# Designs tried in a protein design run: designed miniproteins, single chains, continued (5). Part 99

Each design is a single chain, and the fold is of that chain. pLDDT is the mean over its residues in the fold that is shown.

## One batch from the design tools (miniprotein)

Design m19438
Fold by ESMFold2-Fast:
Structure m19438 (fold): chain A 85 residues (1-85)
Amino acid sequence: SASDVIREAIERIERLLAQGVEPLDALSEARDWVFGQMLIALGNGDLQSYNDYHKALQVLDEAIKMLEEGASPEEVLEWLRKRAE
C-alpha cells in the first residue's frame, strides 16, 4: 500500500539523519528510492505497486516542498507519519 511505502521511506530518512545526512538530502534520497521502485513496478506491469509508489512520491514531493519553504525537519517527519497511517 502507499502507507507501507511511506513508512519505509520514513525509516530510510531516519537512518540517513542518524548518519548525519542533511534533512533535505535525506528526503531527496528517499524520494529517489521511491521513484526507482515506481519505475521497476511500471516495467513489470505491476499497476497496483506503481499506483502505491506514485502516491508515496507525491507525498514525499510535498514533504520536500515544506522543508524548502522553512518547515523544521521535525514538523515534516510528523506530517509524513500522519500520512503513513
Scores: mean pLDDT 90

Design m19439
Fold by ESMFold2-Fast:
Structure m19439 (fold): chain A 95 residues (1-95)
Amino acid sequence: AAPVHELDEEQLRELMERELKIAEEQLKNNSKKRLLLSGEVDEATGTVRFTYGEVEPNPENPETSVIVSRIEEYVAPKEAVERVAAELEAEAAAK
C-alpha cells in the first residue's frame, strides 16, 4: 500500500504550491516527471484523495512504455481543497 498523508489546509497549500513549481520546472526540461495519477472525492468522509507518482521511460522500451515509481497518496478535506485551489488561482491571476 502507498503511504497515506492526511493534510490540513496549510499543509495542502504547501503541497499544491510545491507541485505547481515542479510542474513548471518539468515544462522547462524533460528530465523529471511527477504526475497527478488520480483524484477521488470521498463523499462519505468529505475528503479528496489524490495520488502522485514519478514516471520515467522504460529503459527496455522507452517509446511505448513507462515505469511508475514512488507513489504517494494524500488526503485532505474537500472544503480545504476547494479553498486552497481558489486562493492559488486568485494569486496567479493577480501576478
Scores: mean pLDDT 72

Design m19440
Fold by ESMFold2-Fast:
Structure m19440 (fold): chain A 85 residues (1-85)
Amino acid sequence: ARERVEREARELTEAVLRASTPEVRDALLAEAERAMESGEGQRVVARFQELADLSEEEFERRLGADAVRTLVDYGLIQEVRARRA
């Protein structure tokens, strides 16, 4: 499921950022930066990897609010990393 999970993380995060005001977007990115500094970012990456390692069928079964949140949180961390590079 890795290809699908990566695509959905990118698309969901892009949609969230596009739908957000500049102030909300800045707040989301700042929260992602704080998560990376506190070690919460490592937990987000671990949860993402767990979803990516699932079969397509298992991922479909697990797709819900918690999975969507993990995908968005992961995408925001990747966006922060890209902006720092």
Scores: mean pLDDT 79

Design m19441
Fold by ESMFold2-Fast:
Structure m19441 (fold): chain A 67 residues (1-67)
Amino acid sequence: SMLRRLGEVVDRVVARMDRETLTPEQAHELGVEYARELGVTDPEELELAGQLGEIMAGGSPIPPPPP
């Protein structure tokens, strides 16, 4: 299930953040890599995993409002 894989990606990113500081960009890359390790190959699903990683690192799923 994609939902289970996304949950596992979130758990892995959070566990990594307990050990080191991640930027949202680094968390995005790690989210994609964790999803690939879990067998995700669809580009849209890999992008969703990256976005979840960014959220866990304090990034917003919505871009910050313009100044």
Scores: mean pLDDT 74

Design m19442
Fold by ESMFold2-Fast:
Parts: C-alpha cells; sequence; structure tokens
Structure m19442 (fold): chain A 85 residues (1-85)
C-alpha cells in the first residue's frame, strides 16, 4: 500500500515536471495546460511539431505513436489529480 502510494506520488511529480517544461516553452503554467483550452491547443501544436521533427530524423517512428507518447504526461497528471479528489 505505502509502496504504491509513494510510487504514484513520484509519478505525479515527474508528470508535473514534464508539464512545467512544456509550459516554459509555451509561456504558460502547468495549471493553464490543465484548464485553459487555448494553452491546450498550443500544446497540441507543439507536440505535433515535435512528433513530425522526430519522424523526419527517424522515419521508422510512427508520428501518431510519438504524439500519443508526448500527450501521455498530460493525461496521466489529470488522472492522478482526479484520484486525490
Amino acid sequence: SESIKRTLELLEKDMEEVLRRYGEKLGVSVEEILTDPEAQERLRELIREEAERRHAEDPSLNVFAVELGLEFPVEMLKELRKKKE
């Protein structure tokens, strides 16, 4: 039980750090990424551009799979925060 709780707390902190880095690139806060549709749309464009860049460097990478991986921290943080409510 405690091991699982500690793991989820570390995961939440790791996901927050990822979103903080996204926010630094976009000039928005983590809270805005989670609540502001305009910030969410700009993040989606940033993720798409990054996925296309990675595909251009390595054509074996599927663009949609890269986008899903880059979006995963946002969805994970949303779910982790819901569990606390």
Scores: mean pLDDT 84

Design m19443
Fold by ESMFold2-Fast:
Structure m19443 (fold): chain A 71 residues (1-71)
Amino acid sequence: AIEDLSPELQKLLPHLLRGKSPAAAIYLGQHGKNEDEKLLAAIIALKIENQTVRDLALSKVPKEIIEKAKE
């Protein structure tokens, strides 16, 4: 859920979602150093409208973090 992100990441979320960037979601999923970055990657990935690209971005994030992003 969005409220599980740090306040700093919550403030950035509207700007990141404006772009709906698959590249940002994939990068954060693969290279995210902490759970907040991977959760942000999952939240962005779930907003990707192309199913194949969304599934690819989500494949870079652990399943438990994807489930948190759906809440």
Scores: mean pLDDT 69

Design m19444
Fold by ESMFold2-Fast:
Structure m19444 (fold): chain A 70 residues (1-70)
Amino acid sequence: MTYTLEEVLALPPHSVPDGATIELASNSQVPDIAPKIKGVVTLKSPAPLTVAQAQTLLDNGASGFSHILK
């Protein structure tokens, strides 16, 4: 299942499930989606994640993530 940024932002905290793909227009949006993640997700964005962006995901309770270029 693929979520847009707007769809993720409309969800309750810790609600995006395992196996979901989240499409971002910019990596600057990582802090906005991080608290919405419950499971292991794939992030699809135009640039590779920085160490700081990856740490933000882990600090907000992500069990794991993968990244693909948009």
Scores: mean pLDDT 81

Design m19445
Fold by ESMFold2-Fast:
Structure m19445 (fold): chain A 84 residues (1-84)
Amino acid sequence: SAEDEVLAVIERLKTETESLPEELKRGLERAIPLLEKIGASEEVINAVKELLETMPVGPLTPKALELGRELDAALQALADEKLA
């Protein structure tokens, strides 16, 4: 499911990166009220909040760029699923 894809990318960000680039953190902070509005599950919303609380700000590494783009795609798929 689109929810499972979001959760999988969040787990990879937590395990494969030491920090989140500032732009990704800002994007996720902005995404939270939108996720709440579209009726995303508490599990997804809490996973995004936990990621933001636990991960420090750091440089835009190639891995962070790759996973950030995968997260954007997964969040878009979730929004498309919830709005259909």
Scores: mean pLDDT 85

Design m19446
Fold by ESMFold2-Fast:
Structure m19446 (fold): chain A 100 residues (1-100)
Amino acid sequence: MKEKLEKIDKEKAVEKFEELVRKVDPSLSELDRKLLGAIEGLKSEDEDVALLSAYHIGEILGELAEPYVEEIKEILEDEKTPEIRKEAAKYALEKINTEK
């Protein structure tokens, strides 16, 4: 995961990720918007955005993303989801479930 994240176009991926966060309902808290934006990013056709979203969920949001575990599982279980997005969703789930 980390090696794949180092090879992405960070500037473009971050810009696209921030656009997804901006499309989330502005009446929600900043945290909820970031969470829902990251979940939506896992569904992105842009593999760099999906990887960045998985990183955000796993490394930055962590247990705060626990309410969205079922949403992430749906991405992993959908046969139409590309392999790289399944890897991203799996990574996010593993990080959320880490004992602290």
Scores: mean pLDDT 72

Design m19447
Fold by ESMFold2-Fast:
Structure m19447 (fold): chain A 85 residues (1-85)
Amino acid sequence: PRPELSEEAQELRDKAIEYLKKAYELAKDSIKAQFLIMAAIVDAELGEFEAAVESAKAAAELAPEAKEELEKAAEYLKEAAKVQE
């Protein structure tokens, strides 16, 4: 079951997932980066925001072309973690 998130945390999570999906499309040349982005999406949906940030940062190192989108996602995930109860 997904953790019960505040409305603010849900909005930040949804924005982060949007950027992670964009990063996935950009990271087409790195299968490892795409797996890390998928892991970040799953962790974000489960409310595991710190784990999602770690995966997004690792993906950014492997896929520089997606770095801007991944850094944006990580910012939203960090904010979600801070406001999550």
Scores: mean pLDDT 82

Design m19448
Fold by ESMFold2-Fast:
Structure m19448 (fold): chain A 80 residues (1-80)
Amino acid sequence: MAKGDALYEQGLKYYQAGDYEKAADLFEQAGKEFEKAGDYARASVAYRLGSTAAEKAGDKEKAEELQKRSDELTIKYNRL
């Protein structure tokens, strides 16, 4: 499994367990790895899930940053 896929699956496990802070960190890391791989669609999804997890954890600043990253990738992907 690619590093991004492994981080994404770990993020989902922590999210299901209710550990939203750890889930947000893992989804952010997954998004960065998907970006490195040129997979902007999966990177956008990972950042969006990370934003939702950060919001559930009460980290508004991180939620806004990850949402912004997701939006930027959506714009780049749609302009291809």
Scores: mean pLDDT 84

Design m19449
Fold by ESMFold2-Fast:
Structure m19449 (fold): chain A 70 residues (1-70)
Amino acid sequence: MGKKKKDELIEDLKKLKEGRGTLSPLLRKWIKEAAKKNVDTDEKLKKLLQEVFKLSEEQADEIIKTIKEL
């Protein structure tokens, strides 16, 4: 279950990185949930995203940027 959602989120991130889409509701909830777990800085959130979703630094940065715009 978790791996399948991860793959969908990575694909959503690729579209977001290209400026062609927005964060999926699932990805947005996941990231906000992570932030609630005392991930109070962009750097910590970036590291968590890279660990959980195996994202590149650039992909994690784009997600954080998008969250700030929400």
Scores: mean pLDDT 63

Design m19450
Fold by ESMFold2-Fast:
Structure m19450 (fold): chain A 71 residues (1-71)
Amino acid sequence: QISQLAAQYAGQRVRAVGLLLEKDYAGALESVQRAIELLRQMATLSDAPDAAELQKEIERLEKEAARLKEL
């Protein structure tokens, strides 16, 4: 289950990078928001130490999404 979510998360990150290279900021934002949701799902399934690392990653992506909203 977590491995499938991790694969989907990786796919969304790759998609976001491709869209940023095309200057599709709206599409990149949607991919980043989907990646955040997948990380939240992984955090609920993880033990406390792993959940803490996932929360740090969620915070980083939320800051990235906020920057994309300003473009």
Scores: mean pLDDT 80

Design m19451
Fold by ESMFold2-Fast:
Structure m19451 (fold): chain A 65 residues (1-65)
Amino acid sequence: SDDDIIDTIVKTLGKQFPDVDKQTLVQMSKNSISWMKSMGIPDDKLLQNSINFTKTILDVDSKKK
């Protein structure tokens, strides 16, 4: 389910970006999943593509410090 994907993204990226709060990670994960679905990414690839997309956004934000 989408909730399982969100939980996995939050757990995975929360360890890599410990300065980002959980609520922000949840919102970013939801946005990434919605974007991937709008692009026609199939369910079996949603998790990996959503992790990659969310991580890219977090990497860009961290470089603006």
Scores: mean pLDDT 79

Design m19452
Fold by ESMFold2-Fast:
Structure m19452 (fold): chain A 71 residues (1-71)
Amino acid sequence: SEKLEKAYEEGKKELIKASKDEKEGERIAEAIKAFVEASSEEEVKLAIEAAKETEYGEAAAKTLEKLLEVK
């Protein structure tokens, strides 16, 4: 849980920077965390590749990767 919280907080900070909006970045981080907790490792890996094509691109992909590592 401690490693999960650290990964989540680091990802949230990067998403806030990428979105330029604290509330939007936090919403995206919460959605990513919920998705990783509900999804298989294979589903998360597919989402990492898809995330790179979004406007939050690398920040979203890295957040998915960090949360997958501590899942």
Scores: mean pLDDT 80

Design m19453
Fold by ESMFold2-Fast:
Structure m19453 (fold): chain A 85 residues (1-85)
Amino acid sequence: SSRLEELIAKFEERVQQLTKEYADASPDEQLEALEKLFNQGYAEIASLPAEDRRRFLVEMGRLLAKAAEELGLGTVVISLEAPEA
């Protein structure tokens, strides 16, 4: 649980940095950045137990959706399904 909490906190920091960095970027660039961050986070949790991976994916989805709203992309539903998951 300590490892999961640390990874969630680090991911939240990366999301906050992304929203600042891409505030003036095009919508396409913002969406690409969010997708890249999702894929990076998904890869980082590969070694976690299945229950912890599920919890992390739920928090990732919430944080990325909030970031998309803050960037002015509107309400975006971010798929938590990855190919080969």
Scores: mean pLDDT 76

Design m19454
Fold by ESMFold2-Fast:
Structure m19454 (fold): chain A 116 residues (1-116)
Amino acid sequence: SAVRKEKIEELLKDISEFLGIPFDPNASDSEIAQMVVMYLFLLSMKEVGLPEEILEELKELFRKYLLGEISWEEFKEKVKEIQKKLEENVQQALDTVLEYLEKAREGLSLDEFSKL
């Protein structure tokens, strides 16, 4: 329905603004899944009390990757370097994020992705 499409577009605009990237109404399911994973991860890490400096570093890294300023391989390497400085539970959360981002890149549908 039109109302459902408007609500999804509003959510994607909010996520794009939060991540500091331009809103793209033609974003692929893969791109949307990657943005949603990054957004939910940052919100979860803020809730568990991850230091603001580390949250901003991760957010900037996510933004650079989503804008195509860095490659997927460089992004993974930089995430692993940040991960070395973090507590075990946050390290495990980052491993899960990288796994979900890899699956999103492989072209899982949003419905298939929601079941992971």
Scores: mean pLDDT 80

Design m19455
Fold by ESMFold2-Fast:
Structure m19455 (fold): chain A 69 residues (1-69)
Amino acid sequence: TRKEEARIVADTIARLAEQDPELAAEVMRSVADSLTGKAREHARKASEAALQGNPEEARRHVDEMAEAV
């Protein structure tokens, strides 16, 4: 389901943000480019949170992105 897929993506981005913030941010920016509206905004915020070294906030924004689609 989309919820399961979102959870896997959120977990992956959170782990990436801890290990490689720049890569996590780049992945989320790429995702944002394929989205519009609120989903795009949340994907962009996830990218920013990853860059700031906040994996928990990045995960939250990925979950919100999935809900907005």
Scores: mean pLDDT 80

Design m19456
Fold by ESMFold2-Fast:
Order: sequence, then C-alpha cells, then structure tokens
Structure m19456 (fold): chain A 65 residues (1-65)
Amino acid sequence: SEKENIEQVKELLETGSAFSAREIAERLGISQSTARHYISELKKQGLNIKTIHVPGKGDFYQLVK
C-alpha cells in the first residue's frame, strides 16, 4: 500500500544514510517520481529531510539528526 511504502522510505532515511530517488525506487520497486512524492509527503509530515545535489549523480535525500 502507499502508506506502507511511505513507511519503508522513512525507515531507509532513519538509517542516517543519503539515498537518491533512483536508489529508493530500486529498493522498493517503485518509480523515481513516486519515490520523490513519498519524500515530499514525509517532509509535509514534519520529517527534517535535506536535499544534497551531487554533480553527475543528481539529488540525494538524508534525514537531519
């Protein structure tokens, strides 16, 4: 379900590692746009997620401690 998928994205971020939308998508079997949507929903829920742009690799998302 969408709610379960959002919780799985949250669990990945709670590891403290940075993940790209591509990596989240590959791990969960979803599209990159869906992964970005779930990041947006977690931010709306109050999760402090920073976006890190890496030249040649794109955007990575990481939970702020």
Scores: mean pLDDT 85

Design m19457
Fold by ESMFold2-Fast:
Structure m19457 (fold): chain A 57 residues (1-57)
Amino acid sequence: MSDEEIREQVRMHVSGIIPASEQEKVVDILVEQAREKGLSNAEITKKSQEIAKKLGY
């Protein structure tokens, strides 16, 4: 999955829940993890939601 696809997936799942500044942090974390481990679309979705909840959203 490309960096652009990861950004789109994260924004889709956290848009309106997390402020724009926090969304970019979540994207950067997931892009880094995807490059190291190779994350599926489903895993990106799940991790985005988990991070949003951990941030109190």
Scores: mean pLDDT 71

Design m19458
Fold by ESMFold2-Fast:
Structure m19458 (fold): chain A 58 residues (1-58)
Amino acid sequence: SSADERRLELFKGMQDGVEQVYLATANRMKTPQEEIDKALKKHEENRKKLLEEEKKKI
Protein backbone atom coordinates (compact mmCIF):
# COMPACT_ATOMS: atom_id res chain seq x y z
CA SER A 1 0.00 0.00 0.00
CA SER A 2 1.00 3.66 -0.33
CA ALA A 3 1.09 3.90 3.48
CA ASP A 4 3.58 1.01 3.65
CA GLU A 5 5.67 2.63 0.91
CA ARG A 6 5.77 5.94 2.82
CA ARG A 7 6.67 4.13 6.05
CA LEU A 8 9.64 2.41 4.38
CA GLU A 9 10.72 5.71 2.79
CA LEU A 10 10.66 7.47 6.18
CA PHE A 11 12.57 4.57 7.75
CA LYS A 12 15.27 4.83 5.08
CA GLY A 13 15.51 8.59 5.63
CA MET A 14 15.92 8.07 9.36
CA GLN A 15 18.74 5.57 8.80
CA ASP A 16 20.45 8.01 6.41
CA GLY A 17 20.22 10.65 9.13
CA VAL A 18 21.92 8.37 11.65
CA GLU A 19 24.81 7.85 9.21
CA GLN A 20 25.19 11.61 8.64
CA VAL A 21 25.27 12.30 12.40
CA TYR A 22 27.93 9.61 12.85
CA LEU A 23 30.08 11.00 10.02
CA ALA A 24 29.89 14.52 11.49
CA THR A 25 30.92 13.18 14.92
CA ALA A 26 33.74 11.03 13.49
CA ASN A 27 35.12 14.01 11.54
CA ARG A 28 34.96 16.24 14.64
CA MET A 29 36.86 13.60 16.65
CA LYS A 30 39.43 13.03 13.85
CA THR A 31 38.57 9.31 13.73
CA PRO A 32 40.92 7.25 11.50
CA GLN A 33 39.40 6.42 8.10
CA GLU A 34 39.72 2.64 8.64
CA GLU A 35 37.60 2.90 11.80
CA ILE A 36 35.03 5.02 9.94
CA ASP A 37 34.90 2.42 7.15
CA LYS A 38 34.34 -0.42 9.65
CA ALA A 39 31.62 1.53 11.49
CA LEU A 40 29.85 2.44 8.23
CA LYS A 41 29.94 -1.20 7.10
CA LYS A 42 28.40 -2.33 10.41
CA HIS A 43 25.79 0.43 10.20
CA GLU A 44 24.86 -0.56 6.62
CA GLU A 45 24.52 -4.24 7.67
CA ASN A 46 22.28 -3.26 10.61
CA ARG A 47 20.27 -0.93 8.36
CA LYS A 48 19.66 -3.74 5.85
CA LYS A 49 18.56 -6.14 8.61
CA LEU A 50 16.10 -3.60 10.06
CA LEU A 51 14.74 -2.76 6.60
CA GLU A 52 14.18 -6.47 5.83
CA GLU A 53 12.34 -6.90 9.15
CA GLU A 54 10.10 -3.95 8.24
CA LYS A 55 9.43 -5.45 4.80
CA LYS A 56 8.40 -8.77 6.41
CA LYS A 57 5.58 -6.93 8.21
CA ILE A 58 4.02 -6.02 4.86
Scores: mean pLDDT 77

Design m19459
Fold by ESMFold2-Fast:
Structure m19459 (fold): chain A 119 residues (1-119)
Amino acid sequence: SEKKRQLVLEGTKELLKRLREYAESQSPEIRELIELVVEAAEYYIKAQLDESNREEYLKKAEELGEEAVRKEEELRKADEETQKELEKAKEEIERIIKEIAEKVKEKAKKLEEEEKKKK
């Protein structure tokens, strides 16, 4: 479904925009971590949409994900204030992801209901 693909792409663009906007309000260390997570997620999504380049995109997503894990470990060993900012950022990122995912799911469901009526 071309229309369903467009909805997923719109949702992905909105997600990336929301996460980057959130990152801009954070400390440089938290911002860098969020940017790594966003780029890793972008490559993971590309891997799901492009089977012919899947292996390359998954490798890039894994490398960026590993870098993000290392930076998170570094921040987790920092002072209590940095640790609290990290946990708040993780909670907000998860919230944004869930919000966008539900929005895309609702739009996809409406599209499927329209397609089912048209047979």
Scores: mean pLDDT 80

Design m19460
Fold by ESMFold2-Fast:
Structure m19460 (fold): chain A 88 residues (1-88)
Amino acid sequence: KEELIKEMEKHLDEARKAVEAGDYDTAIEHLERMAELAEKLGDTETARVLRQAAEFLRDNKDDPYAAEVALAFAEIALTNLKLDYERK
């Protein structure tokens, strides 16, 4: 499980770098990959939030603020997943 969480952290970091480069398609791919990893961990809520973030960015590619909003939702979702893991 630790390996999956670390992989999610890596994808979030890569999504941020993609956004900084203006590569929103790559950022969306990383957010979708994080959702797949959250489902493998059994965290359906985190997966749902990550898919919504990816979809929001996909629907709003022409708005640079949409990318920051999507990344913020992904960061909060991952933080909540990590906190729930530490409690177990």
Scores: mean pLDDT 82

Design m19461
Fold by ESMFold2-Fast:
Structure m19461 (fold): chain A 64 residues (1-64)
Amino acid sequence: GSGTEVVEVPKSADPETLVKEYGISLSQAKAILSHNAEEQKYLDGSLTSGGVKDGKVVELRTVE
């Protein structure tokens, strides 16, 4: 598709694992896990609610 891939993240995921897997900050990982990425965006940063996995930009969404 032409756009950002959406990755579903379980609400029980470890924030440190998201930091390692997607190259985001710990604060961003915690915000994503608190709600879906759409609601928990940061003002500063190109990785607002998104991350990078294997060189591709992805949007992270909490599913439960």
Scores: mean pLDDT 62

Design m19462
Fold by ESMFold2-Fast:
Structure m19462 (fold): chain A 85 residues (1-85)
Amino acid sequence: SEADKLMEELKKLSEEINKLIDEYDKALNEGNFDKARQILYEIETLLKKMMEIHRKIEEVGSEEQKEEAEKLLGEQLQKYILLRM
């Protein structure tokens, strides 16, 4: 279904964000603050895509899919906020 494809996209974006967080930590450990800043912008871009997909799931998804999407987005937003502190 369309909702199933949107859920797959959300999961892929979540995986990409986790990879970028790992790359961010490596950039900080190397003292490469310019690269770390670039990675934060990339994470922000992916989060915006996740928010758009979440909105679509709210329209076409089952209650279970809506709950899973909210949890997945919320987890990634929490990680992002911690990176900026």
Scores: mean pLDDT 89

Design m19463
Fold by ESMFold2-Fast:
Structure m19463 (fold): chain A 71 residues (1-71)
Amino acid sequence: EEGKKHEELGNIAAEQGDLETALEHYRKAAEAYKDDPEEKSRYLYKASLVARALGRDEEAERLRREAEEAR
């Protein structure tokens, strides 16, 4: 539930163009699913997409690799 809450807040922020806030919420969603590797991976992947949209290619690659490792 906490993870889904942060994902939904991230989606709202992204829709409003607040990509920094969206990135933060997707990271929090990943942390909320610390003991669920598959969900953690999913939210880290979403965070990587937002980081790429912000032009933070290094951060996006890091988050995508973390998503791969979480699985």
Scores: mean pLDDT 82

Design m19464
Fold by ESMFold2-Fast:
Structure m19464 (fold): chain A 72 residues (1-72)
Amino acid sequence: SAAELAAKLEEIAKLPLEEAVKALKELLSSMSDEEKVTFDQLIQTSKLSEADLRNLSQALTAVLKELEEKAS
């Protein structure tokens, strides 16, 4: 559910950066393409602190960079 995804995002945002990257990779790997679209919306509507949002943003950027490097 959306509530479960939001709770997982809040938990991941509170992890150290390296652990947040690992947890976020696992979460994204378990999600369908449709759920990934919903994931972006959940990040925007999440009630995270500035510090948590910064940490999550850094982790997401690292995950996306690794995925792009592996794609070609």
Scores: mean pLDDT 74

Design m19465
Fold by ESMFold2-Fast:
Structure m19465 (fold): chain A 88 residues (1-88)
Amino acid sequence: PSEEELEVEVYLALAEIILGILRIDAKHTKDPEKQAFLEKLAEEVDRKIAEAERRIAQTSDPQEKLRIAKETLEFAVKALREADEILK
């Protein structure tokens, strides 16, 4: 794989790890309102990853693939930060 292809895989893998963290937090949250919020964040991240994978499969431009993967990770990181604020 090219360096760009490896970076794309790493960014998407990190986004998937964050999705896993959000799902674990939702399962262990005792507050129903906080649990519902975390479940919605996880669903949004899952949807964003699925859309990114579709878009990456449809482009031949390595830089566009990298941009999409990076944007997806940034979205997941923002969701994780919002989850951390709610769990305080």
Scores: mean pLDDT 88

Design m19466
Fold by ESMFold2-Fast:
Structure m19466 (fold): chain A 56 residues (1-56)
Amino acid sequence: LPRLAPIEPKDFEEEIRISLLRMQHGASVAAGLSAEEIIEAVRDMAKKLGVEVELV
């Protein structure tokens, strides 16, 4: 059975939003990379970690 989250829903949503803003900012800095190059880099990392990743 899942357990209740230790934080309130409002605080949880705000943390997610902050994380998304940081990702958007990071994406702007990495704008020089193509989507295909990013996908290949993720695959290489997954292979080293021995896990399967689902890429769209």
Scores: mean pLDDT 55

Design m19467
Fold by ESMFold2-Fast:
Structure m19467 (fold): chain A 107 residues (1-107)
Amino acid sequence: MVKEEELTLTDWFMARLILEGKYSDPAWQRLAEAIRTLPPQPPLSDEEYEKLAEALQKFGLLPRVASLVARRLSPYLRPDTDVDKLAEEIVKAKSFSELAEILLSHL
């Protein structure tokens, strides 16, 4: 089995743990809890979704993981969220905990 397939599987499990509040980091647990408790908002436009996914890739997530995280967060972002500003903040994030705090601030 190729190394890339193993990395993709590991990152997919990581994304699942984050979104379901199973990741041990407290910031990611708070993000998952917020998604569980917040009412769904209208989803992002395709253009805004692509910007969010691209920013997550630039942060360091694998493309598939970034797309899955963006898709799951899309209906829970605040209606007044500036996706361009969010993308810039994501790219500047220096840790997974900081990424979770940035995402949580826009829910």
Scores: mean pLDDT 69

Design m19468
Fold by ESMFold2-Fast:
Structure m19468 (fold): chain A 63 residues (1-63)
Amino acid sequence: DELLALLEARYGEILSVEETPGGLVVTLAPDPSVRDEVVRLTPEHVATVAVTPDKIVVLVRPA
């Protein structure tokens, strides 16, 4: 999936991917390159991004 490759490149290593009724939930390991402020990847594909010291959680709506 091209979107998962973009998420991994921007936010860090993918730890898990879960399908939910609200969309695809992708959990990533924190990367030193991730800014304090959330970075959006094509707003049409990414509903929300939550950054914490331990992990990054991205909720992606299916097309």
Scores: mean pLDDT 62

Design m19469
Fold by ESMFold2-Fast:
Structure m19469 (fold): chain A 82 residues (1-82)
Amino acid sequence: MKLELSEEAKEEIKKAYPDYGDEIIKLIEEGDFKSLAELIVENDLDISPVIDVLKKEGLSEAALELDVEVGILQIERGVSKL
């Protein structure tokens, strides 16, 4: 998918993820939610800020795809959270 984030969305992501913001933005704009989910899970990042930003941008389908990909990786790594 080709996605375009607003400047406000990019700033919110950079504030939420100071060390990973640029990579997260790139992966969202490339539509690579599988690699984004790997980045989130590998670095134990909070998914909530990204999901909230995607929903605010009207990208609810992208937010759902990211949530699913994170869930798949958590199962593969034997991690389960309620």
Scores: mean pLDDT 79

Design m19470
Fold by ESMFold2-Fast:
Structure m19470 (fold): chain A 81 residues (1-81)
Amino acid sequence: SAELEALKEELLEELEKGLKKYMELFPDASRTELEGLLRNLVRTAGEELRAQGVPEEEVKEIERYIERRLRELIDELLKKR
């Protein structure tokens, strides 16, 4: 639905901002540390979606989408170091 697409993009934007801020504050953070942060961000987003009554299948799809987009962002930001 349009509401789920908007929620997905809003969550992604907030998580991307958080990840960028973390990498700015901790420029020496390892890929392993960033992968740990990524897993925590995805888990928290999934829990928030479930709390809002989003169906499990849609939560799983959004979690995979966010994980992919955040991993791509980590790769891009690490290449610029």
Scores: mean pLDDT 84

Design m19471
Fold by ESMFold2-Fast:
Structure m19471 (fold): chain A 113 residues (1-113)
Amino acid sequence: NSFLETLLKIPGIGEETAKAILESFGASEEDLKPLKLKIAKSIEENSDKLEKLIEEGKKFAEYFKISDSDGLFVVLLLFSKFGKLPSELTVEELLKIPGIGEELAKALIDAVK
């Protein structure tokens, strides 16, 4: 599935916000290669955290009622951006992503608690 389609499944993320998130990673709907490479590198460099990332991905998926693979994708995306587990992120850090407002930032954090 398209990474854009995954983001659009999250309540509070519209098309403009989803595109802005992809652009913040140097990616677009037409070219996801920069994002895929960043995620792959993050996994390789942080293999010791993979089990915890999978656990948080499942919590995220359950919270937003999306697939485990979609939840894992969003968790890996956030990890690749900030270099720390989504459960360790603050609202202020998430607000640094273009298109993410305070309400969405709070929901993203609550999803992995």
Scores: mean pLDDT 81

Design m19472
Fold by ESMFold2-Fast:
Structure m19472 (fold): chain A 66 residues (1-66)
Amino acid sequence: SGEEARKAVLAAAPEDEPLSGERAAEALNRLRELGVPSSAVDALARAIAAGATAREAAEAVERALA
């Protein structure tokens, strides 16, 4: 669900901190484990590449699942 996906991303880093490095890898792995559509994983990867905070990345994932 969107709520579970958001929780998984926000568990990797404080919401106002950039999602990068090992924290980014953890968020991606957790999202894959949840079995979300590839569009949601792609949205997270794009947000990470753009230097998004954990909150911004979580919002991007939730939008992709809407």
Scores: mean pLDDT 83

